# Designed miniproteins, single chains, continued (3): the designs that were tried, part 11

Each design is a single chain, and the fold is of that chain. pLDDT is the mean over its residues in the fold that is shown.

## One batch from the design tools (miniprotein)

Design m8372
Fold by ESMFold2-Fast:
Structure m8372 (fold): chain A 89 residues (1-89)
Amino acid sequence: DELRKKLRELLKELSENFPELKKFSEEEQEEFTEYLIDLALKNLPEEYRDNVVAMALFILKVFEKIVEKKATTKEEIEEVFDEVLKEEF
């Protein structure tokens, strides 16, 4: 999927400048990234598929909240995702 590839590339570039992500292992960072991409693709409006940058920025905002709240489980990550979704939409 071209959209998923572009999201991974963009998030990788953006996350390299995100020092908070260094608190997680590389494996944890990859797991969080893939899970958040899956959540975004399932839950964001279809219009966002035409704006990969907006999707990436949304995912980064979720990452910031995950670090802030020290969310570690899938349930906690989903709660943070839902909070950001309600704040933005």
Scores: mean pLDDT 73

Design m8373
Fold by ESMFold2-Fast:
Structure m8373 (fold): chain A 60 residues (1-60)
Amino acid sequence: MEVAPSSKAAQAAADIVLASYRETEHSPEAALKALRDAMASLPAEDAEAALARVRARLAS
């Protein structure tokens, strides 16, 4: 996979969300907080890409 700026940002945001989710024993509140923080740090397009990545990983 080629290096793309949005891919890198989306990957970092997904890792943060997943780390928070695991840290808090899969708490919905913690996942929502991490998601909000990730979205606040990213442009809307990158935030949606990060969301899709988190969903894909959680579904797997």
Scores: mean pLDDT 64

Design m8374
Fold by ESMFold2-Fast:
Structure m8374 (fold): chain A 66 residues (1-66)
Amino acid sequence: MSKEELEEGIEEVVRFAIEVGQKLIEEGVSEEEARKKMDELIRRGVELLGKGESLEEVLKKLEELA
C-alpha cells in the first residue's frame, strides 16, 4: 500500500465516521456518545488499514460496528 493510498483510505474512514456520528445525533444520541462512536470507528479503521486490509473490507467491518 502506497502512502497516498493509505491517506485516501484514512480520509474515507473519517468521512464514514462523521456520517455515523451525524446520524446518531439526528436519532437523539448525545454529542458525547456520538463523538465516542466516531472515535472508535476511526481508531479501528486506521488499525485495519495499517494491517493491510482493503478499504472495502475496512468499511464493511466498520458498518458492522456502527
Scores: mean pLDDT 81

Design m8376
Fold by ESMFold2-Fast:
Structure m8376 (fold): chain A 113 residues (1-113)
Amino acid sequence: MKDVVDLISKSMAGEALRNGGEGEYIEIGDGEYYLVTVDSNGNVLSREKISREEAVKRLAEAILESLKAAGALTPEREKLIEEVTREAIEKNLSPEEFVELLFERMVELARNR
């Protein structure tokens, strides 16, 4: 699960880096969360400690942008991501628990079509 959060976050950073820009990803360590900004050469430009809530919000934004870029962002998926993000914040879920819940809800949405 930790690996899934890392994969999603780094995937978004990788796209920015391929375009010669700066990339951002979420680092998880010692029960804390960090927003890491890197340049196109992989140099760490900043590493800022963020709250669990901010980590969930940043990950939700990355997922939304990824789906939009892939042409896979439907109104139903956008609404689901917004609802699950709100639920995760209200329940104080970790980014890993948020991703697990979102994936489960996405699979259910696909099955009911």
Scores: mean pLDDT 73

Design m8377
Fold by ESMFold2-Fast:
Structure m8377 (fold): chain A 66 residues (1-66)
Amino acid sequence: MVIEIETTLPVESLTGLVLRLLGIPGVKATLVGENTIRIETTLSEEEFNKLYEELNSMPGIKATVL
């Protein structure tokens, strides 16, 4: 499953988010724009929904399921 994230975060906060995402087994995060991250997962539907809810609750982040 795929999530696309648009952020208004400064570079330092964005870097921290990317590093956190790369630390999750079954998650592949790629920068597709200066403020856009694409997340590809092999997670279960339950784990995916938890990740989506966490991302969508963060200030300065807009998460969309593709």
Scores: mean pLDDT 78

Design m8378
Fold by ESMFold2-Fast:
Structure m8378 (fold): chain A 61 residues (1-61)
Amino acid sequence: MEEELERLTKELAERLYNAKSDDEWFDAITEAAREALARGIKPEDVARTVFEAQRLAEKKR
């Protein structure tokens, strides 16, 4: 569970870092959230993953 959340956070952060437009940024977040929810991850954990991924991507830009 924790390993899966860490993996999703890193994958989303990479996608956000490589996003070339605001549309790509929001699409990446939406797709990642949908996939995580489909895998049975709780909404609160999805929100935390999205927040951490955005923070990591901003730090690398």
Scores: mean pLDDT 78

Design m8379
Fold by ESMFold2-Fast:
Structure m8379 (fold): chain A 61 residues (1-61)
Amino acid sequence: GAQELAEEAGRLASEEGRLEEAAELMKKAWDIAGGDGEKAARLLREGRTSGAASLIVSSLK
C-alpha cells in the first residue's frame, strides 16, 4: 500500500541517492493516501528526506 511505497522511496533517496525514482514512488504513495504528493516529491528531489518522511507520517492511516 501507500506505506510500503513511501518506505521504498525513502530507501532510494537516503541509501542509493536515486532522488527522481524516489520522488515518483513518493507521489504514488501520497496520491493513494490522499496527501500532497507533489510537495513530498519536491522535498525528496531537494534531498530533504526528513521533511518528506514527516509528511508521510502525518497523512498515512
Scores: mean pLDDT 65

Design m8380
Fold by ESMFold2-Fast:
Structure m8380 (fold): chain A 78 residues (1-78)
Amino acid sequence: MKSIEEVLEELKKKDPETYERFVKLMDEAIKALKDGDFEKAAEYVREAMKLAQEVGISPELVAKAFIERAKEAGIELK
């Protein structure tokens, strides 16, 4: 079973522009969440999921990546 880190590393090698855009959307979502802007955070997550779907990454892996990044940033998600 591939970890989310392995999937993202493979994306970075195959399509670095899409990888960078995906990471930026996730980072913006975490920043909005820290600012208490849940609506904007949800918008960035939706855009990240749409981009991931276009490159064949499952929505479940996107959700896991978001939860892990939020946890690293000191935000507890259910």
Scores: mean pLDDT 74

Design m8381
Fold by ESMFold2-Fast:
Structure m8381 (fold): chain A 50 residues (1-50)
Amino acid sequence: MEEKREKLREALRAQAGDGSLTPEQLAEMFGVSPEEVERIRRELVARGEL
């Protein structure tokens, strides 16, 4: 799970893909839940990384 979370954090920071992906699409790409995508996004915002 941590490796998937690290890749998702990098994708969110670097805007990997077309930049128009929904949380549901990101969840499918990284094999996590949409809730986990939103949690990681909020975590990055709180850290000033997004």
Scores: mean pLDDT 69

Design m8382
Fold by ESMFold2-Fast:
Structure m8382 (fold): chain A 57 residues (1-57)
Amino acid sequence: RRELERRVGELARELLAEDPDASLDEIVRRVAEKLGISQSTARRLLRRWFDELAARL
């Protein structure tokens, strides 16, 4: 269990609930901005999350 991975998933869910048509790049940018992490780190963590939860989108 990692706090950062959990937080990325929570923010991605919130962002997709607000705008389900948001692109991966938009979600990466907003997550990186909110968590103060690099876009590369956010993209890697979001990719893992999307691989697991793609059917929910």
Scores: mean pLDDT 73

Design m8383
Fold by ESMFold2-Fast:
Structure m8383 (fold): chain A 73 residues (1-73)
Amino acid sequence: GSELHKELLRIIGEILRIIGELFELEQQIKKAEEEGDEEKLEELKKKKEELEKKREELKKKMEEVSEKLDKLK
């Protein structure tokens, strides 16, 4: 049914959101490095690592859902 397509789109939407957040974090990291704000830099790098891990987990789930869709032709 269309539920797997909806799930795939939901996962893609989450991945795109994380990519946007990562882009914003990279800009904030660069600014913190330029300003010498070491505490903020550490916090931002930790958030980046958490988002990258979540993105990787979502990509794996997306691949699993895509494979199920391919089998349900």
Scores: mean pLDDT 82

Design m8384
Fold by ESMFold2-Fast:
Structure m8384 (fold): chain A 56 residues (1-56)
Amino acid sequence: SEEEKIDELLEWAVKEADSPELAFLRLYFTLQAEGIKLPDPTKLYEKVVELYKKYK
């Protein structure tokens, strides 16, 4: 599903970023390039922050 695809890309973006805001930007740009619609930016950012902290 689209949500599962976003989750996979989210993990990738978080691993490469030095901050959650950079991870979110990376994710957003990638989603645009893949033609995936952004469901809810607030919810996505929350997931970014959660995953980012797990990798620290």
Scores: mean pLDDT 76

Design m8385
Fold by ESMFold2-Fast:
Structure m8385 (fold): chain A 76 residues (1-76)
Amino acid sequence: SERIAELERLMDEVVELSRQGKFDEALELLKKHGVISEEEYERIKEAAKENPFYLEIGVGVGLLKLATLLVIERRK
């Protein structure tokens, strides 16, 4: 399945960026692939101006959404 392979590759990239502490890049990648919305991205970036830990939270939420999408695609 092309979509499952795409989601698995995206998950690997986001996890690798996160392990490198590149949470801003990980969040942008999640937005680019439609895992998080533009509105969610802007909200997380705004919160991160006050506390950069919100970037890590945002990436975590994005990874949970990505895992959910992967489960849904595997059930189709």
Scores: mean pLDDT 84

Design m8386
Fold by ESMFold2-Fast:
Structure m8386 (fold): chain A 82 residues (1-82)
Amino acid sequence: MSDEEALDAVLERRTEQKIKELEEQKKTSEDSDILDAMVLIAKGVMNSVPEDKLKRARELVASITTPEQAAEMERRAARAAA
């Protein structure tokens, strides 16, 4: 495992932790739009999902995650969509 791969793994783990926090908020929130956006990101995004919706979903998660985790989520969604 290269240093770059190790760093990516750490960012991925921390992003998963934030996704779990979002799921916890889901149980207390009545806003289904945020939950739908999180689910799209968590599922790795189907390549049929429109870019506008992906952008919105990333922004919603980014507002709760750190800048590094937000960047990793964007890379992950882009790779999953490609």
Scores: mean pLDDT 58

Design m8387
Fold by ESMFold2-Fast:
Structure m8387 (fold): chain A 64 residues (1-64)
Amino acid sequence: MTKFTDEQKREIYRLVREAVEAGLSREEALDVAVKKFKERYPDVPEEDARRLAEAELAGILGSL
């Protein structure tokens, strides 16, 4: 089970939010956010980073 820090959770949320605000599609926003997140946290598995990004995106869309 991947342990995410509060900093990692805030960073992925920020990256997803910025991508959505830039007008990217859902798939493009996830791909860009995961790519940038992996550049900062290369030791995090891509599958886990993508799962977190998808959860944050769902939260952003669900809070509206």
Scores: mean pLDDT 78

Design m8388
Fold by ESMFold2-Fast:
Structure m8388 (fold): chain A 82 residues (1-82)
Amino acid sequence: DREKKVEEVIDEFLKELGKTRDDYITAEEAKELLDRLKELGLLSDEEVEKIIEKLKEVYDLETGEIKAGELRDIILEVLRES
C-alpha cells in the first residue's frame, strides 16, 4: 500500500530529526522529505507540486514552520486524489 509506505518514510524522517508528528519542521526539512519520497518513487513530480500548493494555502513556506502531522495529512490527501 503506497499510503502506508509514505507514512513509514515520514515517521522515519521525523525520527531522524528527533521529532514526531506533533512537532514543527522547517520548510527546508519539508522539501527534504518530499525529495526523499520522490527518490523512493512514492511521489511523482505532479504530486509534489500539488502538495507544495496546498502547503502554501496554510503556511508561509519562505519563513514559516510546518506542523509535521499537517504535512503528512496534505501528502495523504494528494495521494488519494491521484
Scores: mean pLDDT 81

Design m8389
Fold by ESMFold2-Fast:
Structure m8389 (fold): chain A 100 residues (1-100)
Amino acid sequence: SFGQFVAPSEETRRLAREATRAVLRAADLIGDKEVRLHAIATSILIAEAANYGLREALEEALRLAREAAEAAAAGDHEAARALLRRAADVVAEAINAADA
C-alpha cells in the first residue's frame, strides 16, 4: 500500500457518485469519443480519491464537473473540455499528495 486507505463514508460515496455522473453527463453532451475515454479515466480517479477519503477534492471535482455539464448543455464544448480537465487534475493531484 502506498498511502493511507480510509473506508469511504456514505457522504464520500455520494460525492463520488455525483461527481462521476456529472463528468459522464458532460462527456455525453460533448459527444466526442476522446472526451468519453477521458471521462472514464476521470471516474477511476474519483473512485480512488473516495477510497483515500479526499472529500475536499471530490467536492471541487463535483463543482467543476457540474459547471462542465452546464457549459456543454449551452454548446460551449471548449469550456466544458477545460472544466473536465481541471476536475481530473484536482483529483489526480490530491491522490498524488495523499500517496507521498
Scores: mean pLDDT 85

Design m8390
Fold by ESMFold2-Fast:
Structure m8390 (fold): chain A 98 residues (1-98)
Amino acid sequence: SSKEAARFAAAAIRRIGLELEPAPPAELAEALAELAEGYNKMGKYEKAAELAEEAARLAEETDPEVLARALEVLAEAYEGLGKYEEAKEYREKAEEAA
């Protein structure tokens, strides 16, 4: 699953071109968070969680608003997976980041 997330992130970077390669990590994090939201809406919670984790990692020290969004998406994905304790923890982290 982490290999699939990394492959998807690499494909996303290639798709957006070299224009975002020198761009702040926050732009890529925002795109990954949006894609993760899409996967949650499709009920593909494992993929959503992987993308949201990568988005949160990229946003951690660059953009608190994007970090909060990524953590909320991650919490929703964990709820979809039936992992309610992890979902609660990530929601609390999202509220702290915002």
Scores: mean pLDDT 75

Design m8391
Fold by ESMFold2-Fast:
Structure m8391 (fold): chain A 74 residues (1-74)
Amino acid sequence: SDAVIARAVALMERWAALQGESLSPEQRAALAAEMRAHPATAAEFLRGLAEILRERGAPEDLVAEVERVAAELE
């Protein structure tokens, strides 16, 4: 579970970077805690993100990884 949360946080960092943003260490920690507390909600958010990424023409390997992490979170 911790490995899946770490992968999810890394994907959120990549998403933030694509928007010209960066996550602080505090924001990363809060995000990890939120995903750990509400994995089903995190999975739903990531599924939505995968759809947005696909619509914007993101690399298929990135979309596939987001979908994979969402499935592992439930």
Scores: mean pLDDT 82

Design m8392
Fold by ESMFold2-Fast:
Structure m8392 (fold): chain A 102 residues (1-102)
Amino acid sequence: KKEEVEKLEKESFEELFRLKMGDPTAPARLKEIQKKLEKVLDEILKENPNDAEAWTRRGGLYLSQGKYDEAIEDFRKALEIDPNNEQAKYGLKLAEEKKKAA
């Protein structure tokens, strides 16, 4: 599952790059990859709710989808488990800033 998350994150990054280059098929592929990534992360978190990295990764996914409230909740959960998680700290700050701008 962890290896599957890394593979899907890489595929998501590749599709975001294609989207930036104007590929008209990229939005649909990105949506499918993000849906798969969310499902895998949900399964990981059901099995181990103390996986700070999985909370952080799902928060990042929600942030990329404009789901700022869900992203904030996931990043906060990650920081409850691991207060030194720099990625979760950064993601929380970014999600809060994005929510204020909306």
Scores: mean pLDDT 81

Design m8393
Fold by ESMFold2-Fast:
Structure m8393 (fold): chain A 73 residues (1-73)
Amino acid sequence: MEAEIEQIIAEGRAAYAAAPDEMTKNAVISQTAAEVVRLRLEARGVTTAPGEAGAAVNAEAAAIATEVANKIL
């Protein structure tokens, strides 16, 4: 799992560096964060969307997305 997450973040960093404009860069961050959130929640046995799973899962998803954005930037 961690190796897969690191690979996704590495691909996100490469796509971010290759992005022609800020809109594309922001899209890369959002897509990479969504993939990492999905994998981390699945590893915990959470198979529902964060909004359906409640406030604690939503908070965790937001924290993961922030971590991914910081690793890409």
Scores: mean pLDDT 74

Design m8394
Fold by ESMFold2-Fast:
Structure m8394 (fold): chain A 79 residues (1-79)
Amino acid sequence: SLAEAARLLRQAAEHIRNGDVDTAVELAKKAADLLGEAGEYRLAISVYMQAIAAQVLADMGKLDEAARLFERTAERVEA
């Protein structure tokens, strides 16, 4: 469901803030799969792209910026 996808994205944000980037990316991919199942293909693609961006930001030490990517998408999913 869309609500479940949003929940997973918020969990991904928390995992990134804790430095657990691999778990966050895995949760984001699961959220993208749920969005695809719901027919929200543009949001699903956006989440996959954000997972890539989040890994890059995390490698640069920008964990809060990486987390905010997933939080903003969770808000869009719930709108």
Scores: mean pLDDT 84

Design m8395
Fold by ESMFold2-Fast:
Structure m8395 (fold): chain A 55 residues (1-55)
Amino acid sequence: SILDKLNEEQKKKLEEKMKVLGVNSVEELSKLDSDGDGVPDLEKLAKYLKVDLNE
């Protein structure tokens, strides 16, 4: 899970972003593509938080 890779500060940033986007879970966020560019919002957020989703 992406949550297992986040520190406390990154988790807070993720929770605030989820509130702004109106989603209640990371699973919902992983399916969301607000720009319609084929890149999920979760991947864009991970880059912003400097987290590698694929390691």
Scores: mean pLDDT 66

Design m8396
Fold by ESMFold2-Fast:
Structure m8396 (fold): chain A 65 residues (1-65)
Amino acid sequence: MREEAVAEAKALLEKLKKEIERLRQQSKEQGNDPELIKKAKEKEELLRILQERFEQLEKKYAEAA
């Protein structure tokens, strides 16, 4: 249960991280497309929120020892 939830969260965070990196590179290649830059920023904000949730999950499981 805990290990599965942590693994899923971690995989999701890594996918978002790579997507952000890809969007930034595509934006650069396409002449700094503002749409791609905006989309990257939105995904960065989502990544931050998800990381916070992941951290809370870890703490809760540690406290349940």
Scores: mean pLDDT 76

Design m8397
Fold by ESMFold2-Fast:
Structure m8397 (fold): chain A 55 residues (1-55)
Amino acid sequence: MSEKIKALARALAYTGKVEKVPFEKLAELAREQAKEAGYSEEEIEQIIKYAKELY
């Protein structure tokens, strides 16, 4: 997993903890934003999986 993907996953998990957003909602938002940013489905899966481990 690239450092960029790890950084995005850490930011997502941190935001969810601070804002007390359910992880399911964070995953939906992350999927939409990453698709718009041009990330592949594999990269999106890596971001969500790592973020869930940190959450």
Scores: mean pLDDT 79

Design m8399
Fold by ESMFold2-Fast:
Structure m8399 (fold): chain A 95 residues (1-95)
Amino acid sequence: REERIERELKALAVAVKAGLDPETIGFAIAGVRDNEAAGRLLKLISDPEKLQKLADELKVTPEEEARYLQEVNDRAAEFKALWDRAIDAAIERNK
């Protein structure tokens, strides 16, 4: 749904403005199941002016910022766990 994508874009904008590392942000985007939505998120992050404008317009409270950061970190951690498992399996198969 459009509302889900908009919330995800806001969470990522807040996370980038707060200085989350690029790896965590990358894993959070990779965790998006919809390829079109993931592509839109990647394009937004590739445009620093649009991302900065979105983050500035959000005017989130410290509590809301913490919630968005938690959502991004949780999504990144979930995908990273899947990624690490896939790498381990690939190493095992190609030994």
Scores: mean pLDDT 72

Design m8400
Fold by ESMFold2-Fast:
Parts: C-alpha cells; sequence; structure tokens
Structure m8400 (fold): chain A 64 residues (1-64)
C-alpha cells in the first residue's frame, strides 16, 4: 500500500533525525564554542520530528 510505504519512510526519517540530534548533543558537550549554533540546530531538528510524528499519526488513522 502507498500509505504503508509512506508510514515506513516517515518512521525511518524520524529515527535518523533522533540519531542526528544525539550526535549534535555530543559535539556540543565537547565543543563549547559551537554550543549556541548546535543548540539552535537541535531545536530545529526536534521541531521537524514533531511535525513528522503528527503526519505519522494522521497516516496511522487512515490505515485503521
Amino acid sequence: SPLEKELERIEVIIGLLKIAIESERMIAERNPSLREELEKRIAELEEEIKRLEEEKKKLEEKLK
């Protein structure tokens, strides 16, 4: 189903974004000079995950 493929795609992207956030947090902890820029980037990635989780929820309701 095209909807099932889209759901799988969104789940993979959310997983990758979570890994990216963890990596950027580790870099920020080790490099104080980059902290402000990385914290801003992390906030943008967290907002993107939030949007994708809302889209995922809508797709899951269509598959019921």
Scores: mean pLDDT 86

Design m8401
Fold by ESMFold2-Fast:
Structure m8401 (fold): chain A 81 residues (1-81)
Amino acid sequence: SMMEHARKLIKQISEAVKKLLNAKTKEEQEKYAQQIGELVSQLPPEEKEIVADLLRALATSLKKVDPEKSKLLLEAIDKAE
């Protein structure tokens, strides 16, 4: 079902976000940010809007502690929409 597909994508996005937050190298950070963008792009329109908004809120909070990860996350989300 479309709901089950969206739930699986959201779980994968959550896992990729955790990997981005724990990434120590620029290469890993870029890889996981790109993966997040690709997964977000696969979401149905309604879920995509909600998840993108939540990730933008996360990026805003992240900017205070890791501005580079924040920028990568925002760029990935913007490209996915």
Scores: mean pLDDT 87

Design m8402
Fold by ESMFold2-Fast:
Structure m8402 (fold): chain A 68 residues (1-68)
Amino acid sequence: SVMAEIEARLEEMKAELKEKDAPQEVIDALDIALARMRTMSPAEARALLAEVERWVRSELAELEKKKA
């Protein structure tokens, strides 16, 4: 199902954020996004997932920059 794929991808991103010591607010934002995605159409949920993926990539890059 679309929601199972989205949930798996969000859990994967949460694991990466935890590994990089991301703030709890960043991790919580993913849970909020998932809750919103569950109320959306599949197309809207996929669009939001793509936006979340871009945002997480930026957050991970900033976390790596801070560790360097």
Scores: mean pLDDT 82

Design m8403
Fold by ESMFold2-Fast:
Structure m8403 (fold): chain A 61 residues (1-61)
Amino acid sequence: MKELIERGREILKTELGLSDAEIERYLTDTDLISIAESAKNMVELKPAFKERLRARILARG
């Protein structure tokens, strides 16, 4: 589980440019695991997937 949480954090930092503080503020460990699981079969994140992630974060802030 820790590896999936870290994977989710790295995806958000790399693909969406979020800071650790923003990730902690808007997302739970369960959200990070879900993001990592959804992205694990992707060679790179698709634009539609990135836009869904941005929409989820904006809905919380």
Scores: mean pLDDT 73

Design m8404
Fold by ESMFold2-Fast:
Structure m8404 (fold): chain A 74 residues (1-74)
Amino acid sequence: TRARLARRREALANMSDAELAALERRLGLPPGTAERLQTATIAELMSERPSVRGIARLAGVSVATLRRYLAELP
């Protein structure tokens, strides 16, 4: 579990600006939202027990928006 979360954090940290922009366009999100979601997701995954609500709060988005974002990640 922790090893899988560490691998996901590394993959998220390595996303390019082009990948973030493509994700925003596909999900219909405002510019910079995918970058904020990336940062918030990485920060929450560093917690002992990450939560979807915690990520949404840090990124300033709804849980519904976050679930759409997470579904599009590899």
Scores: mean pLDDT 71

Design m8405
Fold by ESMFold2-Fast:
Structure m8405 (fold): chain A 68 residues (1-68)
Amino acid sequence: MSIEEVAEEYLRALEAGDAARAHRLALELAELGARTLPIAESASEEMKAQQEEVNRDLAELQELEEQA
């Protein structure tokens, strides 16, 4: 699954209020970001922006879990 596809499912999980699914998808997004960065070099600027947003969302989700 591409970063785009996982990101879409992550947003759907958030909209559905499925925190467990959203957390799992956020972890997959972080892992895909690490794996696909070399492959995404041809569209690197747009992909970097998306991956930065994913990393921010992941950090925010982890912070919310600690505060909850």
Scores: mean pLDDT 66

Design m8406
Fold by ESMFold2-Fast:
Structure m8406 (fold): chain A 66 residues (1-66)
Amino acid sequence: GKEEALEYLKKALEAAEDNKEAREKLGKAIQAVLAGDFEEAKKYLEEAARADPRIKELVEKAIKAL
């Protein structure tokens, strides 16, 4: 659910600590999740994973948990 998705996104933010673009996209995705806009959240999550492939698995788990 939403809570599980947010936990994966917290881990993704830590893993992407040195990647400003990925962190900005993750931040927008988290805001969209909190607003209930899951379509916009998925868009930003896909963009974050493209900006930093290290977080791809965490992003995929977050999307699956939504």
Scores: mean pLDDT 86

Design m8407
Fold by ESMFold2-Fast:
Structure m8407 (fold): chain A 100 residues (1-100)
Amino acid sequence: MTAIVNIEGMETLTKEDVQELLAIAEAHGARVSGILANKISEEAKALLDEQGISYAVLPDSNSLTVFVEAENRAQAEAAGEAIRDWAASKGLKAQVTLVP
């Protein structure tokens, strides 16, 4: 089960942002499997490479997309919702989509 979290208005994904996303996913029995972002810091790229997480830079996009994999739908949904709440804490809007 995969949750896709689309977060609007995030300019740059930092190392601290990646660390927070990894911690949130792990706390919900899930893992971050992919990132699409407008800009990614070099320190964030290094951490993503270390963790084996796929990423791409989409410079014409104004959004961050986080792919979260979990064993079942309930874990994927909980992790996706927790990431949405994380985005809301930064004043950003997010949408969660579940994919089988």
Scores: mean pLDDT 88

Design m8408
Fold by ESMFold2-Fast:
Structure m8408 (fold): chain A 76 residues (1-76)
Amino acid sequence: MEERKKEAQELHKKGVEYFKEGKYDEAISYFEKAIELDPDNIGALRGLYAAYTKKGDFEKAEEYRKKYIEVLNKKR
């Protein structure tokens, strides 16, 4: 359980590094892998929203922004 979350955090950090380099496609790939391991990874969801916004894909950006907000407001 803890190993899967640690791997997701590592993938998220790698995605952030690519995002800082302006490599948005690579950043998206790593953020998607992080969410596959930990669907509630707030950092990765926010990263996908930011990366798609930078690419001008506003439809996908809004989709991930909605998921990010849903995870933040999760009361179940």
Scores: mean pLDDT 83

Design m8409
Fold by ESMFold2-Fast:
Structure m8409 (fold): chain A 76 residues (1-76)
Amino acid sequence: SRPVPSAEAERHLKAGVHLFHLGRLEEALAHFERAIAIDPEYAEAWRARGLVLEALGRHEEAAADFARARELDPSL
């Protein structure tokens, strides 16, 4: 069965996604980093951080995050 993320980690993911859509990339990054710190197995948080890192031009760090997200959830 799929691990359920903590409610606090989910709130940070949702806040980060909202900020990412607003183009507030650095604020989005901080929220995704917090979600990962709370729940390191939260695959969607790793993927979301990868997307914002790629938007910031931090391609090697983004690639590592995408690899981690896929390792945790192969459907990502």
Scores: mean pLDDT 87

